# Designed miniproteins, single chains, continued (5): the designs that were tried, part 85

Each design is a single chain, and the fold is of that chain. pLDDT is the mean over its residues in the fold that is shown.

## One batch from the design tools (miniprotein)

Design m18943
Fold by ESMFold2-Fast:
Structure m18943 (fold): chain A 100 residues (1-100)
Amino acid sequence: SAAEEEKRKELQEEILALARLYSDILNAKTIEEIDELLEKLKKEWPEEYQKAEKRFAETRLSRSEIFNEISDAIQNEDIDKLKVYVYQLALLKKEELLAG
């Protein structure tokens, strides 16, 4: 149906935005760049940001575990889960840059 096609397009646009953000996080070289990306994430997906921050504080995952969760979220088309783990990747990247 037309409604199903519209929902598919919206999902694809959201996936593309997340893919761009994922690339930007991996390529960030400074704390300032990561902070800008985190502010963008907070504005775009505030609920998922709160979930990501809570999980990061309680059960910090390794880089490889975060990549596995992102891969699983993509395979299962779980956009909300994907948002949470992209946030966790940004938080981890910031911690790595701060550690020097």
Scores: mean pLDDT 80

Design m18944
Fold by ESMFold2-Fast:
Structure m18944 (fold): chain A 107 residues (1-107)
Amino acid sequence: MVEKAREAGRRIGRLAAEHPGVTRVTVFGPKENKEALEALAEAIREASGGRVEVKVIYTDSPEAVEKKAIGVAVTAPDASLEEQARLNREAQRILAEAGLPLTFPLD
């Protein structure tokens, strides 16, 4: 799982780097996934060139723990709600394509 998280993080960090309006990426999931969450966050920091603030938030939600769920939220304060939604959908797609368990499953 750590390698999948690192690959997803590189792709999300690149997405953030290509969008100057992105200021923060929040990574969240249960403490049981700490190694994968930290690997994801570190890869995002590196791939974004250190420009984007990356935060890791641990959750104790029983559903998230059972699923070993990983979530990402992209923040772009000056972007439209539609653009912010698009960026977040793309980030979730990247997590899904990497085979990571999602907090909110896509189709």
Scores: mean pLDDT 77

Design m18945
Fold by ESMFold2-Fast:
Structure m18945 (fold): chain A 61 residues (1-61)
Amino acid sequence: SPSYDPHLLAGLLVLGGFLPQGKAEQLEQYLAANPQATAQDLSEHFGVPQEPIQKVLEAVS
């Protein structure tokens, strides 16, 4: 189980302009299936820069 809410993480990345709104549900589903996914895994899978993902993860953990 991730130490954060996948819905909150996806929403914050969209609000910050780092993730397109249309990818939010895909990110949530990916995190539900891969609760140990790193910022690097998410960056590679969704084409988002790793640093914004890492910062949001630190903020919600």
Scores: mean pLDDT 79

Design m18946
Fold by ESMFold2-Fast:
Structure m18946 (fold): chain A 92 residues (1-92)
Amino acid sequence: MELIEESLKLQHSDKLKAIKLWLKGVAEMILAGKKHPYAVVGPTEDVGKVFTASALENLAQQNPELREPLLQLAAAYYKSIGNEKKAAELLA
């Protein structure tokens, strides 16, 4: 929650930092089962979560400056569906 709010404050002054904080905040919300009015946590179905996590892994390879927060978000989706092994491997 707090990371998403910080992201919104920085969106016009430091866009890269804002994006990083937003991604981390969304990952924390997915793991906590929370919702924020300014953030959609993405798909709720397991198949949609797997598809989104795979897309985030690809984005992390293409965007080195966002690699860590993108992989953390992908791992959050895998962990939310009970695939803790894949989540741990992704963050190793």
Scores: mean pLDDT 70

Design m18947
Fold by ESMFold2-Fast:
Structure m18947 (fold): chain A 88 residues (1-88)
Amino acid sequence: MKELAEKLKEGLKNENLDLISEVLGKILSEKVKEYPLTPENDHPVVKLVEELLAAIINKDAEKVKEIAKKLGLPEEIAELLAELAEKL
């Protein structure tokens, strides 16, 4: 996770969208894998991932931070995802 945060910082600094997309995908995939997959359609982690992506697209940095915290992401990653939302 710390290595992913550092790569996300590098991607944001260099405006490397390919690196940002790769790192974001890895962060979200890792969090989804930490939770057992259930047949329930209302799995909370999947819904939070969808809300996080929507907040990033809508450039809502404050909501990105709130959802990232609900996902249990480190504060450093939550801040970087908020910066990504503002930079889009």
Scores: mean pLDDT 72

Design m18948
Fold by ESMFold2-Fast:
Structure m18948 (fold): chain A 92 residues (1-92)
Amino acid sequence: SEWAEIEREAAELQKAIEEGKITPLAVAEALAEALRRLGEEEKAKEALERFKEHLKKAEAEGIEVKPMTEEERELAKRLADVLVRAAELEKR
């Protein structure tokens, strides 16, 4: 039943990604947060800094980089929570 709850939340978040409600930046921040919560702090820092460098390069080349909205921040938080919960259950 705990897996059924995770699958349901994952399906809702997958739909939000497919509908374009979650940006690549929001996904990157969610993955970094999940890695931090799982004890992989250095990997989280390296991954997020690498992504930020790509965004800065795109912005310097005239590509418009839109900031993450509050709605996207909430979705990123939910994604990070689902990833951590799934990883902890898989370890059991």
Scores: mean pLDDT 73

Design m18949
Fold by ESMFold2-Fast:
Structure m18949 (fold): chain A 68 residues (1-68)
Amino acid sequence: SAKEKAIKELEKITEEALSKITDPKVKSFLRSFTRYVKKELEKITDEKEMKAVLESYKKFVKDLVEKA
């Protein structure tokens, strides 16, 4: 399903980011934030909203990795 694909992509983005981050505090934050976003994503039924949440998450994580 679209939701399963979105969750899988979220997990992939998170694992790739965690491998690039060395600061333990930033890693802990990202793990907590990912857990929150995953729970929110599971509540969404609209495919456009799922895509918007995933794109926002991608941008946020990219910025976080670039600053770390």
Scores: mean pLDDT 83

Design m18950
Fold by ESMFold2-Fast:
Structure m18950 (fold): chain A 100 residues (1-100)
Amino acid sequence: MPSPYERALEAFERLRELLEERRSEMTPEQQKRMDEILEELGRLLEENRDNELFNVVLYYMLSSLIQALEEGKLSLEEFVESLEAMLRTLRELAAWLRQR
């Protein structure tokens, strides 16, 4: 089985591919927000590469959001808002894990 980091990285790559495919459907504001999300998420992944719990949580949260968008359960706006909420949660988790 792939490592937690490899699974998290796979989910991140799936997100990047999905956004390139849907970029023309997004407003300029949504495109900017998504570029900021991808940049921050990439940094969090690199900074937490060896943090198994962080990578497991990231993988499941991100995969669930991608699945919900693909199944039509989320609009693009709701998806962007959900990714921003996920990033807030992941930042808090990373900070908490660093204090342990």
Scores: mean pLDDT 85

Design m18951
Fold by ESMFold2-Fast:
Structure m18951 (fold): chain A 76 residues (1-76)
Amino acid sequence: NAALDEASRFLTAFGEGVRISGLPVEEARKRLEEAKKTLPEDDVIDLLAGGIVGARLNHDEEKLKLFEEFLEEVRK
């Protein structure tokens, strides 16, 4: 089922974003730069959405800004 495969891909990318939000800011930045180079745009967007949610849950304004800046760059 293609819809279930898409949902699984979304959850995997989103979950990776949440995981990256728990890393030190410089390590998170390196992981995001690598993701932008290696992953399809839609997967990067889903990952960044997960990172934003994770940063908000952790009250980490520095990481929230990092993920939002990457999201703006990917979407232009």
Scores: mean pLDDT 85

Design m18952
Fold by ESMFold2-Fast:
Structure m18952 (fold): chain A 82 residues (1-82)
Amino acid sequence: DEERLERERERKRREVSLIVAVGITGAAVVFLAPEEEREALAAETKAAVQEMLAGAPIEEIEARLEEWRRREDALVAERQAA
């Protein structure tokens, strides 16, 4: 059914948008992190994005994004204090 395909595409687009947001947030965290942590955080971000692209539930993607945004906020605050 064409309607079902359109619904699946819309859901997939939402999933991709959330995964992209995780990738962007992860990249920001890597950029703001101390040099010693950058390699580990970059590897973690890459692994998380790959796992999500493999079919993680939207709820897990949203939870991961919230965790990464909290990390970003903490690093931004630390950078402003420096």
Scores: mean pLDDT 77

Design m18953
Fold by ESMFold2-Fast:
Structure m18953 (fold): chain A 70 residues (1-70)
Amino acid sequence: NTVVGSGPGVAGVIANGRGLLIALTSATTAVVKDMETGEQHAGTVLSATTVRVPALNETLTLPASVTPAA
């Protein structure tokens, strides 16, 4: 995926032509919003830079500035 913007606890990414907004809700959980449809999906934080979204069958890569090292 491509990162298009980030800030503390949030990142905007493009994955498979889809604009997604990722908000970190805890050390292990995230909410991923589809910017085209407005749908929200549950995400699981796998590492400091990766979030798994089963509903989209995607593993998203984030910059380290969004997800502090554990």
Scores: mean pLDDT 71

Design m18954
Fold by ESMFold2-Fast:
Structure m18954 (fold): chain A 89 residues (1-89)
Amino acid sequence: IDELEAKLEAQTKKLVADLLAKSKEFEPLAKAIEELKKAVLSGDSKAIQDAWGKVLDQVKKLLDKLSDEEKQQLDAFGKLAGELVHAKL
């Protein structure tokens, strides 16, 4: 679990930095991703559901501005977050 938490922290930091470096229009998505990371680390199921919903909403709003590479990075992040939720619950 500790290794998965460390991986989620590192992946979140990289993804947020990459998104913010590209454009200010990705700031809401970067914030939602950071909130999801905090929720997953807390183990609070309601917080996780709320934060995941916010990430999905932001991805939907930015769908035509996201490259295939960015979509793959978001998918990888979501899979890692899901693995950690499964490992904790």
Scores: mean pLDDT 78

Design m18955
Fold by ESMFold2-Fast:
Structure m18955 (fold): chain A 65 residues (1-65)
Amino acid sequence: KVEEEIEEVLKELEEEHGAPPNDTMVELIRRLIEEIGKEGLYKVINSEDEEAGKKAGKILDELEK
């Protein structure tokens, strides 16, 4: 269920950065979950995979101005 996956990711981001992402970030997260899966995003949030983190950051940078 994508909404549950999104909510979990949003909680992690809020704890990491001290603020929840806006609606644009929610849409980006949904697209990323469909492309790389929730596990991929979780590893990015938890900083368990530097390569995945760099890829996600680059994608987000291009989408988020």
Scores: mean pLDDT 65

Design m18956
Fold by ESMFold2-Fast:
Structure m18956 (fold): chain A 90 residues (1-90)
Amino acid sequence: SAAYEKALEKVKEILKRAKEEVEELIAKGASQEEIQGKVSKYMLEAFDILDSITELSEAEKEELRALVGAAGSLLINQDFEGFEKLLEEM
């Protein structure tokens, strides 16, 4: 649906910002705990946006939440290749 495509675009932008901040944290020698906290912050931002879009079906919200969860796990594990591949397939 048009609402799904728009929601997907917004989620991808949030996830891209999350990756950039995670990479900056790694470059600064941040702890794994700090990285996990930053990823969690962006995942919650994405979930809040999905919840606010009244035009999305429950099935569409569930699918996008699952994709956000998968992307977040990849960032926490510092699997940036897997993260980029997932975003390309979304």
Scores: mean pLDDT 89

Design m18957
Fold by ESMFold2-Fast:
Structure m18957 (fold): chain A 73 residues (1-73)
Amino acid sequence: MRDLSVAEVGRVLADAILRLTSLSPEERQALADQALAARNVQELTQVVGRLQALASDEDVLAVHEELERASGP
């Protein structure tokens, strides 16, 4: 399957984060904005780290599954 670019991963992360219910609307928007603004893998890793600290385990798993779906069949 095609590897995702940083911009593509950022969009998938942002879309997934905006659907999470364990985060406040403000937290979802802030994380989604950070994901969309990510310029490199380190910035994407920072978004994922914040997500893991703030979101429920179920929501973190949902984001992981969305990323796999975007890059896989």
Scores: mean pLDDT 79

Design m18958
Fold by ESMFold2-Fast:
Parts: C-alpha cells; sequence; structure tokens
Structure m18958 (fold): chain A 83 residues (1-83)
C-alpha cells in the first residue's frame, strides 16, 4: 500500500507539473480509493483537501508550491495508512 501511494502521488505530481488536469484527477481518484480502503472517509477528505491546494498552486504557476504540497500529501497519506 505504501509503494502504491508513493507511485500515485508521483504520477499526480507529474500530471500537475505538465498542466494535465485530466490525468491529475485520474490519479487523485485512484489515490482516494486506496486511502478509503485504509482509512475510510478520512482518506477521501485528505485527497480532496490537498487537490484543492494543488490545483490552486498549479493555476498560479507556482511549481515549487505544487512540489511542496504534493510532498505534504505523501507524508499525510503514509501516516494515515500506517495508523
Amino acid sequence: KVEEVKELVKKLLEALLAGDKDEAYYYAVQLGRVLYEAAGEKGVELVSEYMAKLLKAMDAGDKEAVKKIAEELLEEAIKLIEE
């Protein structure tokens, strides 16, 4: 599960940095599914919260913010799975 989460966050970050919203939403949905299986609604809420932040940073063209927010999402997702 941890490796699946790492891969999905990596793919999400790559899509966001490429400006590909369709791919970003696809990977966000897959991440939400994995986190829902581990932690229920808290997993979906985490992805929704971070997607809002990531899309805002992407629309602002702030690649450094996108990378930082994605790193925070990965850390929080791993904590949620390990608990």
Scores: mean pLDDT 84

Design m18959
Fold by ESMFold2-Fast:
Structure m18959 (fold): chain A 62 residues (1-62)
Amino acid sequence: SVADIQARLDAMNRQIDASLEAALAEAATSPNPETRQALYRDSADGMRRMLEYVANKEIAKS
């Protein structure tokens, strides 16, 4: 159902947020914290956009 797709999307976004928080904390102690943190933020945004795209495609089929 559409509700199940939305619930899964929300759960995956929470997982991305948690993983990003941990990655940013680790990156802060790296030799290039600013660059690494920017890459991790961009990667998280990319993952969120991909998940939204897939979810919207599945909703359209339902």
Scores: mean pLDDT 85

Design m18960
Fold by ESMFold2-Fast:
Structure m18960 (fold): chain A 84 residues (1-84)
Amino acid sequence: GLARALERIAEMVKKAKNKDEAIEFLSVGLIAVAVERVLNEPDPLLDQAHELVLKAIEYAKKGDIDKAAEFVRQAAELVRQREA
């Protein structure tokens, strides 16, 4: 599900060779969360996950790849709570 996809994206972000590659992985995560939000009724956990992925992109743009990966992991945990 989406939680597992975000976990994989967090690992890919952590292993990214540069900030541009990290931003590309984060963009995939942002699209995945946005699609889930469109396909489902309003969900505060999905809204919060979306905000965390946006923060991850901001930190990646600053070159803080580890912090970006941390925010995506937090988003994955929120989505997992929804999927439980």
Scores: mean pLDDT 85

Design m18961
Fold by ESMFold2-Fast:
Structure m18961 (fold): chain A 80 residues (1-80)
Amino acid sequence: LLEEARRAFEEGRYAEAARLAREVIERHPGTELEREAMGLLVEIANRIPDAAAHRLRLALLTSDDPRAAALELAEYLETL
């Protein structure tokens, strides 16, 4: 899953990369895999020239509930 998400990101398939990263977060809460998937969502948002994506990225970086913020960011990125 995480490797597939990274591959999709490298290929410019950002919606697919976000979907796969969300699956990693949902299946592996509290693990290093969750943290790496959250980091990938930040990288995806940084590549997209979209103000809402940038606001959601900032929310993830400043949130007291990073998992909830990451899932919201992923859901948004999947719609692009």
Scores: mean pLDDT 82

Design m18962
Fold by ESMFold2-Fast:
Structure m18962 (fold): chain A 87 residues (1-87)
Amino acid sequence: MEERRREGSRLAAEGVARGAEAGPLGAARAAGAALRGMGEALDALLRGDVAGAEAAVERGRRRAEEGSAAGLAEAGGAEAAYAGMLE
């Protein structure tokens, strides 16, 4: 766990540094796509569909990755740091 978290933090720091140079708004847009997936997951959970919620989170993540690889490199770093804080 700690090694995964440490590697995630290192990648997040590098992603954030490059995002600051390339444009923080691009990173925010990719983060918005991931948050939309989280909203879909919450809707599934409210229906009692746990498997559907997990699938929604994974789809949101994949769409963010496929939709903007450059933007995701920046936002993924920031999101990884934030997600690590919640764990």
Scores: mean pLDDT 59

Design m18963
Fold by ESMFold2-Fast:
Formats: structure tokens, C-alpha cells, sequence
Structure m18963 (fold): chain A 60 residues (1-60)
């Protein structure tokens, strides 16, 4: 069982739904895609790190 797989991380799936663009920027096609890639990577990393930290805390 993957307890702590992520509550908001995987919930988004392939969508970028962290609110608006995250601060600023009109977000054109290219910018939107770059932001999506960056946001997705950041979310995946944060989600994985958060999950790993939780699992480590539970194991400790």
C-alpha cells in the first residue's frame, strides 16, 4: 500500500492546476508549456520528497 502517495500531487494527473500561472506572466503557448513542464516536474519532485519524508518519519 502506498500510503502518502500524494493527495494533491497525483490528483492533478496530467493537468497543471496549481491556481493561475503561479505569480505572473501572461502565459502564452510556449510559456504555458514551459510553466507546465516546470510545474509538473516541481510537483512530482515535491510530492516524491514529501512522500519519502513521511515514509522515513513513519519508519523512524
Amino acid sequence: AGAGAGSYGDQYGGSVVVGDEVTTGSGSGAEGQAEYDKGKAAKDEINAKNTAKTLAALAA
Scores: mean pLDDT 58

Design m18964
Fold by ESMFold2-Fast:
Structure m18964 (fold): chain A 96 residues (1-96)
Amino acid sequence: SLEEAKRLYEEGVEALLAGDSATARELFERAVEAAGDAKTLVRAKSLGELGLIAFGEGDTATAIELFEEAARVAEAAGDHRLAKSLREAAAELRAQ
């Protein structure tokens, strides 16, 4: 559900602030699953956070894919600014 996805996203952010990237990753993955195929901001933000975690782990290819998916979801949700930022992040990683 959307309410469950939002709760899981917030818990994931708290885990990141606590320095627990492993727990944050699990929570953001669960948030994406709870959002389903819905093109919502919480799904886009969760995918973006997963992209940042993947990049931090050295998985640049996965980070690019996640940022590009997050950008498409953000665009469909009407957040053009977030979509642009995510596309720029993916493009910068591809240029390295």
Scores: mean pLDDT 89

Design m18965
Fold by ESMFold2-Fast:
Structure m18965 (fold): chain A 113 residues (1-113)
Amino acid sequence: SIEELAEEVIEKIKEISEIVKEFLPKLSEEGQKKAEELLKQIEKLIEKLKELKENPSKEKVIEVAKLFNEVLILLNDVELLMSEEDRKEFLSKVKPLIDEINEKLGEIHELIE
C-alpha cells in the first residue's frame, strides 16, 4: 500500500538524518551550515510524506518528489564539503538508503492513479 511504502520511506529518510548528524562534528563551519539546511529540508520532506500517508494524492506524490530532489541536491553540497575519507564513509552509508528510497517512491508512483 502507499501508506506502508510512505512509512518505509520516512524510516529511511530518518536514517539519513541520523547519518548527517553523526558527521556534523567533522564538518567545517560552512559544511555545518549546509548540513543544518539539509536537516531542515529533511523535516519538510518527512512532513509531506506523513500527509501523503494519511491522504494519498497525485499532487502530494509530485510534492514529495520535488522535496526529495531538494534533499539530494543538499546531500551533494554537504558531501562536496567533506574530506575524501569522510565523504567515502558518508556515501557508503547514505547511497544504499537513497537507492531504497528511489525504489519505494517508484512503487508509490505506480500505485497512485
Scores: mean pLDDT 89

Design m18966
Fold by ESMFold2-Fast:
Structure m18966 (fold): chain A 84 residues (1-84)
Amino acid sequence: ILTTEEEKEKVKVPGVEILLIKEFSKSPDALSPLEVLEYLKKNPDAVVITTIEEAVILAKKAGVKYILAKSPEEAKELAEKLLA
C-alpha cells in the first residue's frame, strides 16, 4: 500500500507492506518517487493499493498492477480482500 503518513495507521493489514512517499509524508521512512519506482520494479508481482494519483503513475511506469481506492478505509478493505 502506498499512502500518506497520516493514513498509515488506518491501512495496517498483516502481510501488507506500507510505503510512504516524501511528497505526501514528512516521515524519515518516506521514499522518493524514484525509490518507490525501483521498489516496484524489483517486485513485479506486487499489487499497489493507493489513494494517491501520483502512486498510480509510478505503478504504471513499473508495469505493476494497481487499484486506486477512494479512501484509506477502502484501501484497507481491498488489501484484506486480496489476502483472503
Scores: mean pLDDT 66

Design m18967
Fold by ESMFold2-Fast:
Structure m18967 (fold): chain A 100 residues (1-100)
Amino acid sequence: KVLVVDASHLIDLPEEEQRKYFESLKEEFAKADAVGLAVDEPIRLASEIKDEVPEVGKNNVAALTGPKGTRVAYLASKVTGARIVNAPTLEEAEFLARFM
């Protein structure tokens, strides 16, 4: 089962509010085989953001977008333990979550 969540509204919120959001969804994320997070930020190569986001390449985040989306996805993974994939749109996040 794939769960898809639009998290674009989180990118400009403080980390504590982002954490609260994912803590409230922890059980739901744990029930999914993969979680697709849509964050309205253009996809960048891991090599372009690795110095800005040290978490790039860790197993719980299957796909990456820009620095803000990657940080949100990593927080989601850290809080929930779920396998996260992130993309700029809900459709892309769902597609990647199904095939990762």
Scores: mean pLDDT 70

Design m18968
Fold by ESMFold2-Fast:
Structure m18968 (fold): chain A 82 residues (1-82)
Amino acid sequence: MTVEEAREAIEIAERLIKEIEEKAPDFTPEQLKLAIEALRLIRKELERIAKEMEESDPELAERARELIKRADELIEKLEAKI
């Protein structure tokens, strides 16, 4: 993974997390389950990015970890609604 690819992936993940946060109040139980599944996949990819970028770009690795924390908090919040 290049630094540019990691940056683009982080930007996409951030946008997806934000969209789920904004739309979640209006989600059906089925949509909540799909959102949780999507967040788990996003989290897994962010974890990979954080590990690969640790030495090459520590700032991008830290940004990925911040998004992992945000995804984890959102998953917990959404699971509480089911």
Scores: mean pLDDT 85

Design m18969
Fold by ESMFold2-Fast:
Structure m18969 (fold): chain A 71 residues (1-71)
Amino acid sequence: MELVKKLKELAEKYNKLAQEYIDKSREFIREYRDKGKEALEKAIEYSNLATQYKGLAAKYQRLADELEKLL
């Protein structure tokens, strides 16, 4: 079932992207003391992107599970 497989792959991909952006956000938080406000703003932006990608991963995983149940 190609669609279910694609949805699971997308969920995994977005989960990995979310983790990458969480890690980048943590790096900018560590830089805040040296780089100031700009580093903090980047940390917030990457944290928000991580949250968005985690939401997408959960959505695609749920859709895959629901479709798999119907088939």
Scores: mean pLDDT 82

Design m18970
Fold by ESMFold2-Fast:
Structure m18970 (fold): chain A 85 residues (1-85)
Amino acid sequence: SAAERAELLAEARRELEAVPELTPEQRAALLAWLERALALQEADPSVGAAASLSPDGTLTLHLFERAEDPSEPPKRELGTHEVKL
């Protein structure tokens, strides 16, 4: 629900503010990505989200449309966002 999404975003904001290594720009980017991911997932249950951390410290955030068969690759890409940690 919208209320549950708002609560999750408020909690995420508090957690990110507690991480002194993140810049204000990195916190804003992560929050914006999370807001978009949660809104898309609430509107469409086929929307999936994934995160991966590269050895060089780059966090890649991925939004996609899930295939009907979980063994298949994503049906389509919805967007990617990268954050250098």
Scores: mean pLDDT 73

Design m18971
Fold by ESMFold2-Fast:
Structure m18971 (fold): chain A 81 residues (1-81)
Amino acid sequence: MNKTIKGYLKFVEKSPDFSKISSDCKDFYKYLGAAIFASNMGDKIAADVLLDLAEEIYNSLPTKCVSDKTFSVLKALAKRD
């Protein structure tokens, strides 16, 4: 993982709201939040990598943190042009 991607992940972890997320969903929201943040900064490569990782985590979760429809909307936000 490159230095830039690590920076996005650390930024999300330092958010006051991150501590309120359940432990089972923390990694999912961390990678998803980092993907959206990277996308907003114009870093499309980092956003795509982080979003792919969030999708892998989502698919492996025993209990889904959000609905499939909600996740589709959040993926669209991370991939916005």
Scores: mean pLDDT 72

Design m18972
Fold by ESMFold2-Fast:
Structure m18972 (fold): chain A 55 residues (1-55)
Amino acid sequence: MSEESRRLAAEAIQRAKEVDAQAEKAGDPRLGAQQNMDISLQLSEKLHELGRKKK
């Protein structure tokens, strides 16, 4: 297991929580959904990059 991938996952969770709080504050769930999709995409991209380096 890669510690780097775990760290990236933790960072993504932290960002998702911040975005969720802001979306609730603004009363706009669409903003939260779009931001969560972006966070998920970024995490997936980073994990894929790490996988490529593992060969």
Scores: mean pLDDT 72

Design m18973
Fold by ESMFold2-Fast:
Structure m18973 (fold): chain A 120 residues (1-120)
Amino acid sequence: MKEIEEEIKKIRKERYELQKAGKLTPEQNFEANARERKLIQKYLAIKGVKTQKEAEELLNEIPSLVYTYEELRIMADVEDEVLAKRKAGITVSDAEVKAKVDAAKTALINKLIEEAKKIS
């Protein structure tokens, strides 16, 4: 368990450092994301996660261990879309923002659970 968590953190730290330096290539990002996704699938399978609720409860303690870098970007894109709409004079409530983010999280968790079922 700890080895999987540490490897995920290491992959994320390495990508963050490359991103910060402006040296992260699309190929490196793709490879790192694929490795992280595989480790997250193993993590969920070992934890015996079989439902969205169980995955969400696990995420409440260490959200960053379960989400891939790419999927965190998708969540950020939702926030950017909302900010763009607000700047254009369109009223978007905090409840609507939360609903969009929660929908993106649910889609991610569903995908990870389905993939983890093949490992269990």
Scores: mean pLDDT 67

Design m18974
Fold by ESMFold2-Fast:
Structure m18974 (fold): chain A 91 residues (1-91)
Amino acid sequence: SAWEKLRAALEARIAASLARLEANRTLSEEERERLEREIEARLEIVEALHNRDYDKAIEIIKEMLPDEEVTREMVEEGRRLLEEEAARLAA
C-alpha cells in the first residue's frame, strides 16, 4: 500500500541519518536518547494519522512539543499531506 511505502521510506531515511551521525561519534548519551524518542514519536504519529486517530496524534505531538499549539485541524491537514506523499511514492 501507499502508506506502507511511505513508512518504509521514512524508516530508511531515519536509518541513513542515524548512520551518518554515528559515523562521526559526536552524539552524547542525552542526544542519542532524544533522537530515539523523536524517531519513535514520528513513526507513531504517522501510524495514528494513517488510522485517522487524531486524538492520539495530538497527544504524542503535545508530549514531544508541550509549548507548541496543535489543533485537530492541523493534524487533519498533516494527514492529507502525508496521504498525498504516500500516493506519489506509490505511483
Scores: mean pLDDT 73

Design m18975
Fold by ESMFold2-Fast:
Structure m18975 (fold): chain A 82 residues (1-82)
Amino acid sequence: MEEVEKAKELIEKARSYIEKARQALENGDIPAARRYLHEAHLALVGARVELKKAGNDPELQAEIDRLQAEVDELEARIRKLE
């Protein structure tokens, strides 16, 4: 199912950007961390759209929700540094 495959690709893209954001944050590069978190958020939005087209997958929805929580946590950490 192409939409499920696209959702999985977008989930992996989001995970990659979250990891890059963590590395940027550890290095004190707040502008880069923000850019990576924004890209992660866009990928997760895209993944949700693809899952809705596929008729939903509860396990993939849970993974998207977990990754969104990680994005929100990292954004909260950045706000505390400002």
Scores: mean pLDDT 85

Design m18976
Fold by ESMFold2-Fast:
Structure m18976 (fold): chain A 94 residues (1-94)
Amino acid sequence: SIEELLEELRRLAREAVELAVRTGDPMWLELAILIQETVEEVERAIREGDYESAIKILNESIALLEQMAAEHPELRALAERAIAVLRELKELLE
């Protein structure tokens, strides 16, 4: 299910890219980049057996997504979906 959660994050990042194109709002692209970078960094940490770093990355990304959702209400629904997936991933790694 770790692989399934990482794939769900990739789908959310793609959805954010599509919304950036449709709306012309660069904040959707910033959201997509944050999700994509989080996936790549978490996958690397897991491959290296560094679960402590993976959890730290997840916590930092959750905090950034919560800040983006608070500052940009239009991003909130997708950001909250991403946060839910990141929290599920964190529970599996703990």
Scores: mean pLDDT 91

